Designed miniproteins, single chains, continued (4). Designs and how they scored, part 49

Each design is a single chain, and the fold is of that chain. pLDDT is the mean over its residues in the fold that is shown.

## One batch from the design tools (miniprotein)

Design m13791
Fold by ESMFold2-Fast:
Structure m13791 (fold): chain A 73 residues (1-73)
Amino acid sequence: SMAVKEEIEELLKKAEEALKKGDYQEAFRLLQEAYSLIRKAYEEGKLTVEEYTEFMKRILDLGLKIGLAQRKK
């Protein structure tokens, strides 16, 4: 549904903002919240396969960025 997609988008946006601020713990927490919502929405039939795949790719891409940014060297 449109409403759940908007909620996922807001969580991903907040995660990206936290990453930009160097708040890696908050960025990861928000990313995990988005992941859980995406999974639940897909299981409830609120996301198509295509929408689910796009959101999951964004989760993986952002998770990689957070992990790389946490490196001390």
Scores: mean pLDDT 85

Design m13792
Fold by ESMFold2-Fast:
Structure m13792 (fold): chain A 66 residues (1-66)
Amino acid sequence: MTYRVTLSGPVERQIGIVLRLIGDPHAEVERDGPDTYRVTLSGSEEEQEAIVEELRALPDARVERL
């Protein structure tokens, strides 16, 4: 599944989130704007849902399904 992730808040937190996603073998991250990223998830449905829930739990992240 493909998602648009928009990050706000401190730069250090944004960097941490991006590095977390880049380090995931089941996530492909493409920059789509200055604070917006296109994230394509692979793997099992449960693994994909876990990553989405992790991102949605962040106060400074907006996640939209494409």
Scores: mean pLDDT 80

Design m13793
Fold by ESMFold2-Fast:
Structure m13793 (fold): chain A 71 residues (1-71)
Amino acid sequence: MAEEKVKELLEEMKEIAKELSEENREKVEKMIKEAEEAAKKLLEEGKEELAIEAVERGLEEAKKLLEKDKE
């Protein structure tokens, strides 16, 4: 179920955001909102795979910010 997978990935991004500095947390929160809006539109168009990919890209960027915060 694509909608459920999108929700799961968005929750992972939110968990990563909690581990970040305040500045990078704001960046990830913005990315979450953008990914959520993009995925919602793609799901409405029946483009389930693209919706999942949009959130996965956001999650990958969030993980990169988490690694930078640990430096």
Scores: mean pLDDT 81

Design m13794
Fold by ESMFold2-Fast:
Structure m13794 (fold): chain A 82 residues (1-82)
Amino acid sequence: AIEEADKALLTPRAVELAEKAIEALKKGDLDTAIANLESVIEILKRGGTVPKELAEKLLELAKETGDPLLVELAEKILELLK
């Protein structure tokens, strides 16, 4: 079980990486977006969290790129938040 203290540390880091992914998606930097989304997924697997609204925005932007891998990564983030 992950303690609330560990979750409190992981959550700010996941949010920071998600915001970096948003910036990369807006710039069309798909490699940076993929790397940041994969990092968010790793932190969520360790018990961190991201606001659902932020995860939904990531999915919207991923769909706008037309890249199926980015969409899959964003959908995985939403699935991990359940």
Scores: mean pLDDT 80

Design m13795
Fold by ESMFold2-Fast:
Structure m13795 (fold): chain A 63 residues (1-63)
Amino acid sequence: MLELSKEQRTIIFAYLLIGDGEASEKLVRLASRRTGLSEDQVRAAAEQLKPEAIEERKRMRAL
């Protein structure tokens, strides 16, 4: 697994929630700038977090 700080993980996860679980190129670029990670590292982290982001988005809709 890609090793992320809590702050980096939170930022990437927040952008995935904004994109409804989709890591668009614009969101990847923004997350890269905010976290200091490369765009490829952000994409890898987003793919790992995508299932959790989709489930959290469903949960937020149910609440």
Scores: mean pLDDT 75

Design m13796
Fold by ESMFold2-Fast:
Structure m13796 (fold): chain A 98 residues (1-98)
Amino acid sequence: SNLEEAKKLLDEGLEAIAAKDYEKAIEYFEKAAELAPDSEVGGEALFYRGYAYFKLKDYEKAIESFKKAVEIFRKDGTESSLTLAGIAEKLIEEAKKK
């Protein structure tokens, strides 16, 4: 299913983050978000895409990605999603200071 493929891409993106290959991570997360839009997996993909852009100092794209993730996480409403929304909102404020 598209959701299972999106989860695999999310995992590959996270491995790229661990390797500090932020540009490759962004490609994986963009594909994951496209396959599973408006899902918790898609929200996580957009969150980590924002994190990767933040590490690359592309603060404008980081803020854009985090805002989209927050919208998805608020709609999902699970404890894990709301926790990630809170982290994303703090990272948005940090990015705005740059």
Scores: mean pLDDT 90

Design m13797
Fold by ESMFold2-Fast:
Structure m13797 (fold): chain A 79 residues (1-79)
Amino acid sequence: EVEKKLKEFEEKVKELEEEYLKELSKAKPEEIPKLNKEYEEKLTELVKEAIEKAGEEAVLEFIKKKKDVLLLRLLEKIK
């Protein structure tokens, strides 16, 4: 159950990252701060959702295993 929820979280994060990178590749320098803020806000909501569904400990261990520094930082900020 928890593993399935973590896989769904991973898939959503990957989709969001692909969207962000696509937008970033077309962005003007002045647009980058806004894109970064929107991306971090959306990631934060995904992390919150994953905690609600799988639990904080499981999400933390999953993020550590992936070595995703940005997700770790966002998780620490929303605790």
Scores: mean pLDDT 81

Design m13798
Fold by ESMFold2-Fast:
Structure m13798 (fold): chain A 59 residues (1-59)
Amino acid sequence: MQEAIEAYKAGDYEKAIELLEKEIEKLERQLSTASGGERVVLEVQLHDAKEFLEKVKKE
């Protein structure tokens, strides 16, 4: 996530999109095996990553 934010701040939207898509894939795979509180944290992180991706794509 942090690297995607840094790329976005630098104006490198292509790199930000790539990093966010990789983060989303990672979070979705982790979420498929997660339970309890870990699952809730991953769902929030996945939601935030997807919203940031949509924001970057709009630029």
Scores: mean pLDDT 80

Design m13799
Fold by ESMFold2-Fast:
Structure m13799 (fold): chain A 70 residues (1-70)
Amino acid sequence: MSREELERLIRELAELTGLSEEEVRRAVKAAQRMFPEASEEEILLALLRTARRDPEKARAQVLTLIELGE
């Protein structure tokens, strides 16, 4: 996936969860450290699927990833 496409997915997830794009980027980086076999694209798409169904759950998942990644 291109960087432009990744940035688009980051923006969509931020808008759906009410979080900043920077918080979303931090969560994806944390998730990659925990799941090194998963790509940035795979992580973002999984979170977006959750956000489209349940934005509050996705918000909680993003915040948890940030916390665990530090």
Scores: mean pLDDT 84

Design m13800
Fold by ESMFold2-Fast:
Structure m13800 (fold): chain A 73 residues (1-73)
Amino acid sequence: SEKKELILRLIGLKLRKIGLEIELERLKKELEKAKKEGDEEKAKELEKKIKEIEEEIEEIEEEIEELEEKIEE
């Protein structure tokens, strides 16, 4: 059923979000280390990756909200 597919997609998105949040925490710790070591190039690369992951998390959060609304209908 369509509802079952929506629920499975919702679970998948929630799991992906958790994985991205864990990776984001790791990258933020690496960024702090790079800044402390004065590695400006590595810090810029890490800041770019952090921004990309934060944007992906926001997109996933929007998809989760839309799917939850559709499931409740």
Scores: mean pLDDT 88

Design m13801
Fold by ESMFold2-Fast:
Structure m13801 (fold): chain A 60 residues (1-60)
Amino acid sequence: SREEIIERLAEAIRRLLAEGSRFVTPEQIAKEAGLDELPTLEQIIEAMRKAGAEGLGIVL
């Protein structure tokens, strides 16, 4: 479901931040989340807000 995808993306973002990442690509987030499909920009933004990661840069 959409909600499950957003939760997995938020968890992936939290892990990347904990590892010291300041900039990430959609591909890196997808890989960390265990997704076979690239997330949309809307899904990434929603996941970043859910993770409290507004300071994380997204490289497209």
Scores: mean pLDDT 81

Design m13802
Fold by ESMFold2-Fast:
Structure m13802 (fold): chain A 111 residues (1-111)
Amino acid sequence: MLEVRAISDDEVEVLEDGRVVARAKMKIEGDTAYIEKLEVDPRFRGRGYGLLALAGAMALAQSKGAKKVKIEVPENDEELLALAREAGFREVGRISGKEPKVVLEADLPPA
């Protein structure tokens, strides 16, 4: 049985048959939710659980009045970039430096 649950004000878990297979953590600042962490159990990658965790975090952010969600992804993390784009995120900027990052944003519908 597949389940997505909020375990705190800023964290979501995805469970498959009672096992935690993915987690997403966010931080809300003003009207923006920042995805700080997205983790998928290495044994369960490629099964869409990361997308479910991200979608769950977006739903939690919307329930708390956030208007948009933002994520910073290393430019060499092609899997996470593809996942964020599939979730409806668009590139809004880039951070240059020792670890170049793509900045992506998604608008949340009104509650």
Scores: mean pLDDT 82

Design m13803
Fold by ESMFold2-Fast:
Structure m13803 (fold): chain A 61 residues (1-61)
Amino acid sequence: MSREEVLAEIERLAEELERATGDRKAAEALVQVGESLLDAGAPPESVLNAARQLKAAILAS
């Protein structure tokens, strides 16, 4: 999975989070965390899984 593909999927998850919560800052934070992990050299698949877990944790709050 490429960096561009992972970022596109994280942006999709962020859009779903914003629709569910109305919290644009939480959605922006999800994308920022994903970009930061990719910039740190984390594997793309691991970054996507981390973003999914973070979204689920926010929705469970």
Scores: mean pLDDT 83

Design m13804
Fold by ESMFold2-Fast:
Structure m13804 (fold): chain A 94 residues (1-94)
Amino acid sequence: MEREKLIKELQEIVGLSEEEAQRVIDMLGPERVKELIEALKKGDYERILELFDEVYKNDPEKAEEVLNILGRAGVFEAGVWAVKRAVDKVFERK
């Protein structure tokens, strides 16, 4: 099942709990989660930032919730400043 596969991949790659993985899928949708997983596997932070910029334009609350979940899991340990910079850049111009 596609959803179960995405949950397992989120758990293995980012260390999310099953509940956290389900919330991310519910907020982003399965297609965006697939793209996020691919970008994470490749260490493609540029693509991750682009994806979150697009989510922010459509639903800022969902984008913040997902970033908080991924941040707690340590996904952005090396890239937290880059993600923070991208978020600040979106809000710099208001």
Scores: mean pLDDT 70

Design m13805
Fold by ESMFold2-Fast:
Structure m13805 (fold): chain A 56 residues (1-56)
Amino acid sequence: EEAKKIIEEAKTKKFKNIPSEEDVRLLLEAGIKSYADPRTVELARRALEGKKALEE
């Protein structure tokens, strides 16, 4: 699954705050369908943080 690959790449790059597989999957379903570098993982993390802030 694509979300799993993103999480594994983030771990390989030693990112400190790695989003959960479920959160990444939701973002992929929302529109982030193309990803090839760790920048996409960082963007997904930031987007989830923004969404959480809006929901709270």
Scores: mean pLDDT 57

Design m13806
Fold by ESMFold2-Fast:
Structure m13806 (fold): chain A 75 residues (1-75)
Amino acid sequence: SMASAAEIAELLHDPSLSVRLNAARSLGEIGGEEALRELIRALADESLPQEVRDAVAAALRKIGGPEAEAALAAA
């Protein structure tokens, strides 16, 4: 993708569920510190539908590492 992690994270709030799910997957594919930070924030966001938060959790599992594991355990 040509977009930054922050720009992709905005799509987590898109009116289209398919766009939201693709945004979560794309953040997991990009990885890195910014994507990790955005995914951790989204995992705790109760305003997001459960399907989107599930996709965010899958993306965090893909990135891995202690910060991702801690966020998943706290969810």
Scores: mean pLDDT 84

Design m13807
Fold by ESMFold2-Fast:
Structure m13807 (fold): chain A 74 residues (1-74)
Amino acid sequence: SFLAEAEAAARALAERLRAAGMAEEDAEEFEAAVVEIARLVAAGRLEEAEALERETLERLGEAIRAAIARARAA
């Protein structure tokens, strides 16, 4: 199912971000946000999905970029 696939993908990505040094709390928030965005998309609530994506990137974007930079430096 779409939601099961989204949950698995979000978990896998969050694990890779944690491995790259992202804080546990940030990785958990990221995983939860991706799953909720997928749920909103599946429900046809596209404006709410877009708003949550924007809010998530504003809050976690720097942490994600920092994790990527650490992975590149390793």
Scores: mean pLDDT 85

Design m13809
Fold by ESMFold2-Fast:
Formats: C-alpha cells, structure tokens, sequence
Structure m13809 (fold): chain A 107 residues (1-107)
C-alpha cells in the first residue's frame, strides 16, 4: 500500500495524507487508523498517535498490535502505568506478540 511505503521511507507527513485518503474511502479500515497513529508517533506527536490508535481499537478490539502501539505512545508521554496496562492487554490478546513482551520488560 502507498501509505506503508511512504512510512517505511521516513516520509511521515506524506504517509499521513495517504492513510487519511484510505480512511476517507473506507472509514472502517482499522489498519489504516493504526498506521496513521504510527506515522504520528514517528513525528513525536503522541496525543495524535493515541487518538488514532484508540480509533483502530474501537473498530478492531482484537488487534494486539494496536494495543502495543498505544502502550508505546503512552510510554513516550511518560505514562508508564498506562503503557504497562496496554502491553499486558496486547500479550493477553496474542501471547506470541514479541514486541509487546520486549517493551514491557523495559518498564
């Protein structure tokens, strides 16, 4: 997908625009909201990242990776207890989520 390519290339503002266009075409695309959150996280815009991760979880509550990303955003804001709770939730949903386990161990 175009947005993922832009995100991988470090073109975060262009990636945001691409994911916004995907969301405009399909407002139920939980993956696009999660990746939009990741683009904001990469820009250091943690409150915007949290907003879009929360939207992704609202649409797909079983997305372990969205909880991992939400936890990382809270950790970047210094909200360690919230980060821990979201990493634990990610592992509860998917016990083999290596990223959530690694991030939890650093708390």
Amino acid sequence: PEGIRLLDEGKYEEAIKAFEEEIAKDPTNAFAYRELGRAYLKLGKYDEAIKWYEKAIEINPEDSYAYTDLGEAYYKKGEVEKAKQYFEKAIEIRPDNKRAKELLEKL
Scores: mean pLDDT 87

Design m13810
Fold by ESMFold2-Fast:
Structure m13810 (fold): chain A 83 residues (1-83)
Amino acid sequence: DASVRAEIRELARRLLEEILSGAVRDWPIEDGFAISPTDRRLLELARRHPELVREELLRVLEPVFGRELAERIVNGIIRRAAE
């Protein structure tokens, strides 16, 4: 759904801003996020729409962090959502 994809894109950009600002500096990024309202909403969407979350997060994170680290972050989020 285009509306869900747009929400995921906005959450991905907010997540990137939180990482770059150091808002989540004391937590391992690779283990996934469950600290802020952005992280909690993103986990909810990852549970319902894991492929859309993977696609949109990789699109935002890969240009900044590179493929390997971006995939680790995304896989951590998807794994945490699946618990």
Scores: mean pLDDT 73

Design m13811
Fold by ESMFold2-Fast:
Structure m13811 (fold): chain A 79 residues (1-79)
Amino acid sequence: SMAEAQAIFAEAQARAAPLYEEAERARAAGDLEKARELLAEAIRIVGEGLLEAAKLFPEEVREEMIEKTRELTEKELAA
């Protein structure tokens, strides 16, 4: 269901949130290498959550969600 998919994604975001916060602190401190490593891990967790949530949708919707996730991940990693 949509509610189950939202719950899975919300759990992934909650797990990633501390990593985003640590990445921002590392960036502010000038530790860009650590910031990138933390961001990559956070993005991985959110991406896995989105793919897991996508399993609850019909194939057509799942394909759109996977493509959207790929685009967002590529943009975030490029920034």
Scores: mean pLDDT 78

Design m13812
Fold by ESMFold2-Fast:
Structure m13812 (fold): chain A 57 residues (1-57)
Amino acid sequence: MIVKATAPVPKTGENELALREGDIVEVLKEVDENWWEVKSLKTGETGLVPKSYLEEI
């Protein structure tokens, strides 16, 4: 599933991924109710992002 960051996402933890508003990422896994593991399509980096920052395209 491909999703877009709707706002800047800060990296606040070691396993988190920082994103800019408008970044396109692939959802790899829904880890829990609030956090998704995603892969940046620009950098190939993976990490956790709060799903509230993400919108399906």
Scores: mean pLDDT 81

Design m13813
Fold by ESMFold2-Fast:
Structure m13813 (fold): chain A 58 residues (1-58)
Amino acid sequence: DEGKKAFEEAQELAKKARELAAGNPKTSERGAELMDRARALMQEQAKKIAEEEAKKAA
């Protein structure tokens, strides 16, 4: 299931972003970037799941 793997990758990115933000102010920018990336992956995956489920239900 590609969706499950993409969601797990987004969770790992969010975890790394939190660790970077907590560890050092210099890494906060990188942490924010990873968080944005994780959020984008989750939103895109949710959109694809919704579209695919709508088509399957039809």
Scores: mean pLDDT 71

Design m13814
Fold by ESMFold2-Fast:
Structure m13814 (fold): chain A 103 residues (1-103)
Amino acid sequence: SITQSPKSLTVKVGGTATINATASEDVNNKVSWYKQKPGELPELIAEYGKAVPGYERFSASGSGKNFSLTISNLELEDTAVYYAAAYQDGKWVWGEGSELTVV
């Protein structure tokens, strides 16, 4: 399993948000982060500690069981649910999500 904290957070435009994930098993650095807006499929934004092109305000870090996603200089468009995901015992496991609201 993958546990995320906080479950929800509200941050002002221009601020910084940090979301933490804890995996039940050691996954090395192989955690991927996804952004999901209402009615849309999850979009990959960071993989294995590297932000995908266009998401340079996003910083993914961590190893073993403990991981963090930090979003700097928040924009209204960053309002979404964020999920950590990793392979555990040969299957793809999703975190429960963290709901970010930017105001």
Scores: mean pLDDT 86

Design m13816
Fold by ESMFold2-Fast:
Structure m13816 (fold): chain A 67 residues (1-67)
Amino acid sequence: ARAAREAARAALEARLAQINKETQSNMDKIEADKETLSPEEVEARRFEAMKEGADQVSAAVAEAKAA
């Protein structure tokens, strides 16, 4: 039904917004802590945060397409 499709789209959009918010929050925390970390640790943490966010986005899109 059209209503179910619109609800699924809204749910996906809300989930993507939440993932982006969490990724940005993690990046901001790493930036705030960068003076207490080595450059290599900062790079590693940023990479992990971005990878986690990207993986969650891909999973969310795949789930929406499968539904």
Scores: mean pLDDT 80

Design m13817
Fold by ESMFold2-Fast:
Structure m13817 (fold): chain A 75 residues (1-75)
Amino acid sequence: KEEKIRELEKKALEEMTDDEKEAKLVTLKGILEAIKLLDLSDPDVQEALKKMLELAKKEGMPKELIEEIEELLKK
Protein backbone atom coordinates (compact mmCIF):
# COMPACT_ATOMS: atom_id res chain seq x y z
CA LYS A 1 0.00 0.00 0.00
CA GLU A 2 2.95 2.28 -0.75
CA GLU A 3 0.90 4.27 -3.31
CA LYS A 4 -1.58 5.24 -0.57
CA ILE A 5 1.28 6.46 1.64
CA ARG A 6 2.87 8.41 -1.25
CA GLU A 7 -0.47 10.03 -2.08
CA LEU A 8 -0.91 11.15 1.55
CA GLU A 9 2.67 12.50 1.60
CA LYS A 10 2.01 14.42 -1.63
CA LYS A 11 -1.23 15.90 -0.27
CA ALA A 12 0.43 16.88 3.02
CA LEU A 13 3.34 18.52 1.17
CA GLU A 14 1.01 20.52 -1.08
CA GLU A 15 -1.16 21.56 1.89
CA MET A 16 1.84 22.64 3.98
CA THR A 17 3.93 24.33 1.29
CA ASP A 18 1.66 25.91 -1.33
CA ASP A 19 -2.05 26.73 -0.89
CA GLU A 20 -1.31 29.65 -3.22
CA LYS A 21 -0.34 27.18 -5.96
CA GLU A 22 -3.88 25.78 -5.96
CA ALA A 23 -5.33 29.31 -6.08
CA LYS A 24 -2.96 30.16 -8.96
CA LEU A 25 -4.05 27.00 -10.80
CA VAL A 26 -7.73 28.00 -10.49
CA THR A 27 -6.86 31.50 -11.74
CA LEU A 28 -4.92 30.16 -14.74
CA LYS A 29 -7.79 27.80 -15.63
CA GLY A 30 -10.17 30.78 -15.54
CA ILE A 31 -7.88 32.81 -17.80
CA LEU A 32 -7.56 29.83 -20.16
CA GLU A 33 -11.35 29.49 -20.41
CA ALA A 34 -11.60 33.24 -21.18
CA ILE A 35 -8.94 32.86 -23.91
CA LYS A 36 -10.94 29.97 -25.44
CA LEU A 37 -13.76 32.48 -26.05
CA LEU A 38 -11.40 34.49 -28.28
CA ASP A 39 -10.24 33.70 -31.83
CA LEU A 40 -7.59 31.01 -31.31
CA SER A 41 -6.15 31.68 -34.79
CA ASP A 42 -5.28 35.27 -33.76
CA PRO A 43 -1.47 35.69 -33.44
CA ASP A 44 -1.92 37.75 -30.24
CA VAL A 45 -4.02 34.97 -28.68
CA GLN A 46 -1.40 32.38 -29.71
CA GLU A 47 1.34 34.56 -28.16
CA ALA A 48 -0.64 34.76 -24.89
CA LEU A 49 -1.16 30.98 -24.87
CA LYS A 50 2.56 30.39 -25.47
CA LYS A 51 3.48 32.67 -22.54
CA MET A 52 0.89 30.92 -20.36
CA LEU A 53 2.38 27.53 -21.33
CA GLU A 54 5.89 28.70 -20.34
CA LEU A 55 4.56 30.06 -17.03
CA ALA A 56 2.65 26.83 -16.29
CA LYS A 57 5.76 24.73 -16.95
CA LYS A 58 7.95 27.05 -14.83
CA GLU A 59 5.46 26.94 -11.92
CA GLY A 60 5.11 23.14 -12.15
CA MET A 61 1.40 23.17 -12.94
CA PRO A 62 -0.42 19.85 -13.51
CA LYS A 63 0.36 18.04 -16.77
CA GLU A 64 -3.34 18.14 -17.70
CA LEU A 65 -3.33 21.96 -17.78
CA ILE A 66 -0.07 22.03 -19.78
CA GLU A 67 -1.47 19.54 -22.31
CA GLU A 68 -4.68 21.59 -22.71
CA ILE A 69 -2.67 24.73 -23.51
CA GLU A 70 -0.45 22.76 -25.94
CA GLU A 71 -3.54 21.47 -27.78
CA LEU A 72 -4.86 25.03 -28.21
CA LEU A 73 -1.48 26.11 -29.63
CA LYS A 74 -1.70 23.41 -32.34
CA LYS A 75 -4.68 25.20 -33.97
Scores: mean pLDDT 68

Design m13818
Fold by ESMFold2-Fast:
Structure m13818 (fold): chain A 59 residues (1-59)
Amino acid sequence: KVLKVHIPSSVPDRIAVGLVRKELEEYKPDVLELTADGISEETLAEIRKIAEEFGVELK
């Protein structure tokens, strides 16, 4: 089960983290394909940590 999420530059980093967490909670995918126009490395690290907590592979 693959979930594709795109985070446009108009979405603030704090909202992006919350959106990813909610999507993982609702869909419970095996793989998360994440693309973003301007996410910070700090925010990307938080998302990776959340994916690991949920047992989801981040691509």
Scores: mean pLDDT 78

Design m13819
Fold by ESMFold2-Fast:
Structure m13819 (fold): chain A 78 residues (1-78)
Amino acid sequence: SHMAEDEELAEKLRRDFEGAKKYLETLPKEEQLKLLPKLIELLRGLAEKLKEAGYEKAAEVAREAAEELEKKYKELLE
């Protein structure tokens, strides 16, 4: 079912994001500042594509991940 696929994608994205976040936190600040804008753009694009495909739960996970990374990026600039 499309709803079951959406749940599975959402769970996978949550796991993948948590792993990526932990990895990012091991990097020097300069590397994080270079990588974060690219990842934010990628996640926002992914959220839009998932929403268009009807994967609303997975889209929300990607959107929330992008917002979390944007907050981190702003904190690193301070």
Scores: mean pLDDT 87

Design m13820
Fold by ESMFold2-Fast:
Structure m13820 (fold): chain A 72 residues (1-72)
Amino acid sequence: LLERVEELWRRAIEAARAGDLEAALRAAREAARLAAEYAREVEGASEEEAEELRRRAEERAVAGVEKLVAAV
């Protein structure tokens, strides 16, 4: 699962560098979702904790992608 999160984040960076903001945001949001699922299923986080983690990870990922797109 962590390997899948890393792959999706890598795809988000590649899409952002190509100027495809939509594809980059889709990949970043999916990576955040899977990371939260991993925390819930493997690390024993509650559903509430996992949702908060997903929300915060998605916010950070979106901000990161936007900064990366602006930089290219």
Scores: mean pLDDT 72

Design m13821
Fold by ESMFold2-Fast:
Structure m13821 (fold): chain A 58 residues (1-58)
Amino acid sequence: EAYKKIAEYYKTAADNEKKASQRLLAKGPENLPAAQDAIDSAKTFEKKAKEWEEKYKK
């Protein structure tokens, strides 16, 4: 179903944001605001993935 594919997309997006956050933190503390933004985006994507999984389950 389309809903399952959308949920998978959001899971991938969340993982990518987590990786981006880790890379930013590795560059130094001056990148903390950008890293925090990436973490926030990852949490948003994880929440959306769960919502779409719930829709898939009906």
Scores: mean pLDDT 79

Design m13822
Fold by ESMFold2-Fast:
Order: structure tokens, then sequence, then C-alpha cells
Structure m13822 (fold): chain A 78 residues (1-78)
């Protein structure tokens, strides 16, 4: 269970990083930096939740990471 959640968090974080690089390539480095900062913050909160055994909080953070991916994809579609 913890390994599955960690794998999903890693995949979402990597996806956000990839989308942020694409935004920077489009000449939108400020938006790229904001996405990376938020992703880093959420990923650290996720690690802390997992360490504390707070699975419900870890799942909430995964939802926020999924939302951040969707936001980044919408920005690239503009």
Amino acid sequence: MKEELKKEADELYERIRTLAMKLADQGRPEEAARLLSEANRLYEEFKKAIENGDIDKAREILEKLRSLVAQAERLLAQ
C-alpha cells in the first residue's frame, strides 16, 4: 500500500516536471517555476504523511498532485 502510493506520487511529480519544462520551452518560465514549487511542496508533504502513517492525508495530497497535472495540461493547451 505505501509503496503503491509512493509510486503514484513519483509518477505525478515526474509528469508535472515534464509539463513545467514544456511551459518553459514555450517562453513561460514563471508559470513553470510556480508549478515546480507547488509540486515540490506537495511532494514533501506527501513524504511526511507517509512517514507518519497518515494514509488519508497522503491520498488527499495525491489528489492535489493530480489536480496540478490537470492545471499544467490546461496551461499547455492555451
Scores: mean pLDDT 85

Design m13823
Fold by ESMFold2-Fast:
Structure m13823 (fold): chain A 71 residues (1-71)
Amino acid sequence: AAGLSDPDPAVRAAAARALGLAGDPAAVEPLLTAIEHDPSPEVREAAFGALMLIGDEAAIARAIALARPVP
């Protein structure tokens, strides 16, 4: 997903939401990568929401494991 590599975190968050609305299963791996590696919490939240819209339970479980808790 080209939008997930944009330098603007607002654009990456919008791209993540668009992928979730499209329901594209090919977006699962890029969304998981965004949750694990993206420095912006807004992008990580958008990617998690997108995975929930796609409905891949295994991907959602992996996303929860990758979430960084605030101590």
Scores: mean pLDDT 75

Design m13824
Fold by ESMFold2-Fast:
Structure m13824 (fold): chain A 60 residues (1-60)
Amino acid sequence: SKEVEEYRKKGDEAFEKGNYKEAVVYYSKAVEAALEAGDYKSVAELSKKLGEALRKLRAQ
């Protein structure tokens, strides 16, 4: 869906800038949108990205 793509892009942009807290927020929204769309492939991929952002946030 358009929402999944938009939130993924915003998460990726935040991650690239080192804004890991913002990346976590957008990847979480992307996972929720993918779940609502029944796109379980995107759920798996976005959950991995969310985990990476969370690891970076914890490492500071």
Scores: mean pLDDT 87

Design m13825
Fold by ESMFold2-Fast:
Structure m13825 (fold): chain A 61 residues (1-61)
Amino acid sequence: KEELIEELAKLIEEEGPEAALKYAAKKEGIDASGMTPAEIAAQLSDEMNEMLYRAYEKAKE
């Protein structure tokens, strides 16, 4: 969990939040091709969405 949050935070800092969303989708076996960020978030598990929010907070420090 902590390692994935760190990876997501790094992606947000270096490539932006959309890159982190697509990485999270790939980790959960979701093909995010042609999806909007909101559609990707809706497909992700609650646990993954929580990890993404924690990664956003970490990236903003």
Scores: mean pLDDT 77

Design m13826
Fold by ESMFold2-Fast:
Structure m13826 (fold): chain A 62 residues (1-62)
Amino acid sequence: KRELAKLLLREVAKSKGVSQEVVDEIIRLAEEGREEEAKKLLVEKLGLSEETADQLIELLRA
């Protein structure tokens, strides 16, 4: 579950030309329980909806 969410994030970032360092930061923030900061990066950097960002954070925490 977490491994699939990480893979999906890396693919989305790659398709949008966003650096993998941003993905690593998002994963780190989510794993540390800093969900609001991770959500902000998902919305602002990857252009995801708040609903999609919330779902991905739940998967990363599992």
Scores: mean pLDDT 81

Design m13827
Fold by ESMFold2-Fast:
Structure m13827 (fold): chain A 80 residues (1-80)
Amino acid sequence: SSAEAGQALSQAISYLDKGDYEKAAEHAEKALATPGISLAGKALAARVLAEAYKKLGDEEKAKEYEEQAKKLEEQVRAQG
């Protein structure tokens, strides 16, 4: 549900703020996999994943999620 996706995303952001990058990535990935996540929620989850993997030194995953985030952010802007 959108509420479950929102909870997972809130946890991901909280872990990112605490410097727990592994848990931030885990919860952001969970948010992306949760049915009912909004387009804006997907964009934010992808941004959290890009930052978390960058901090973890996983440059390949960081780049993949950066590209996903950019595409999703463009889709959010196209919503009129």
Scores: mean pLDDT 86

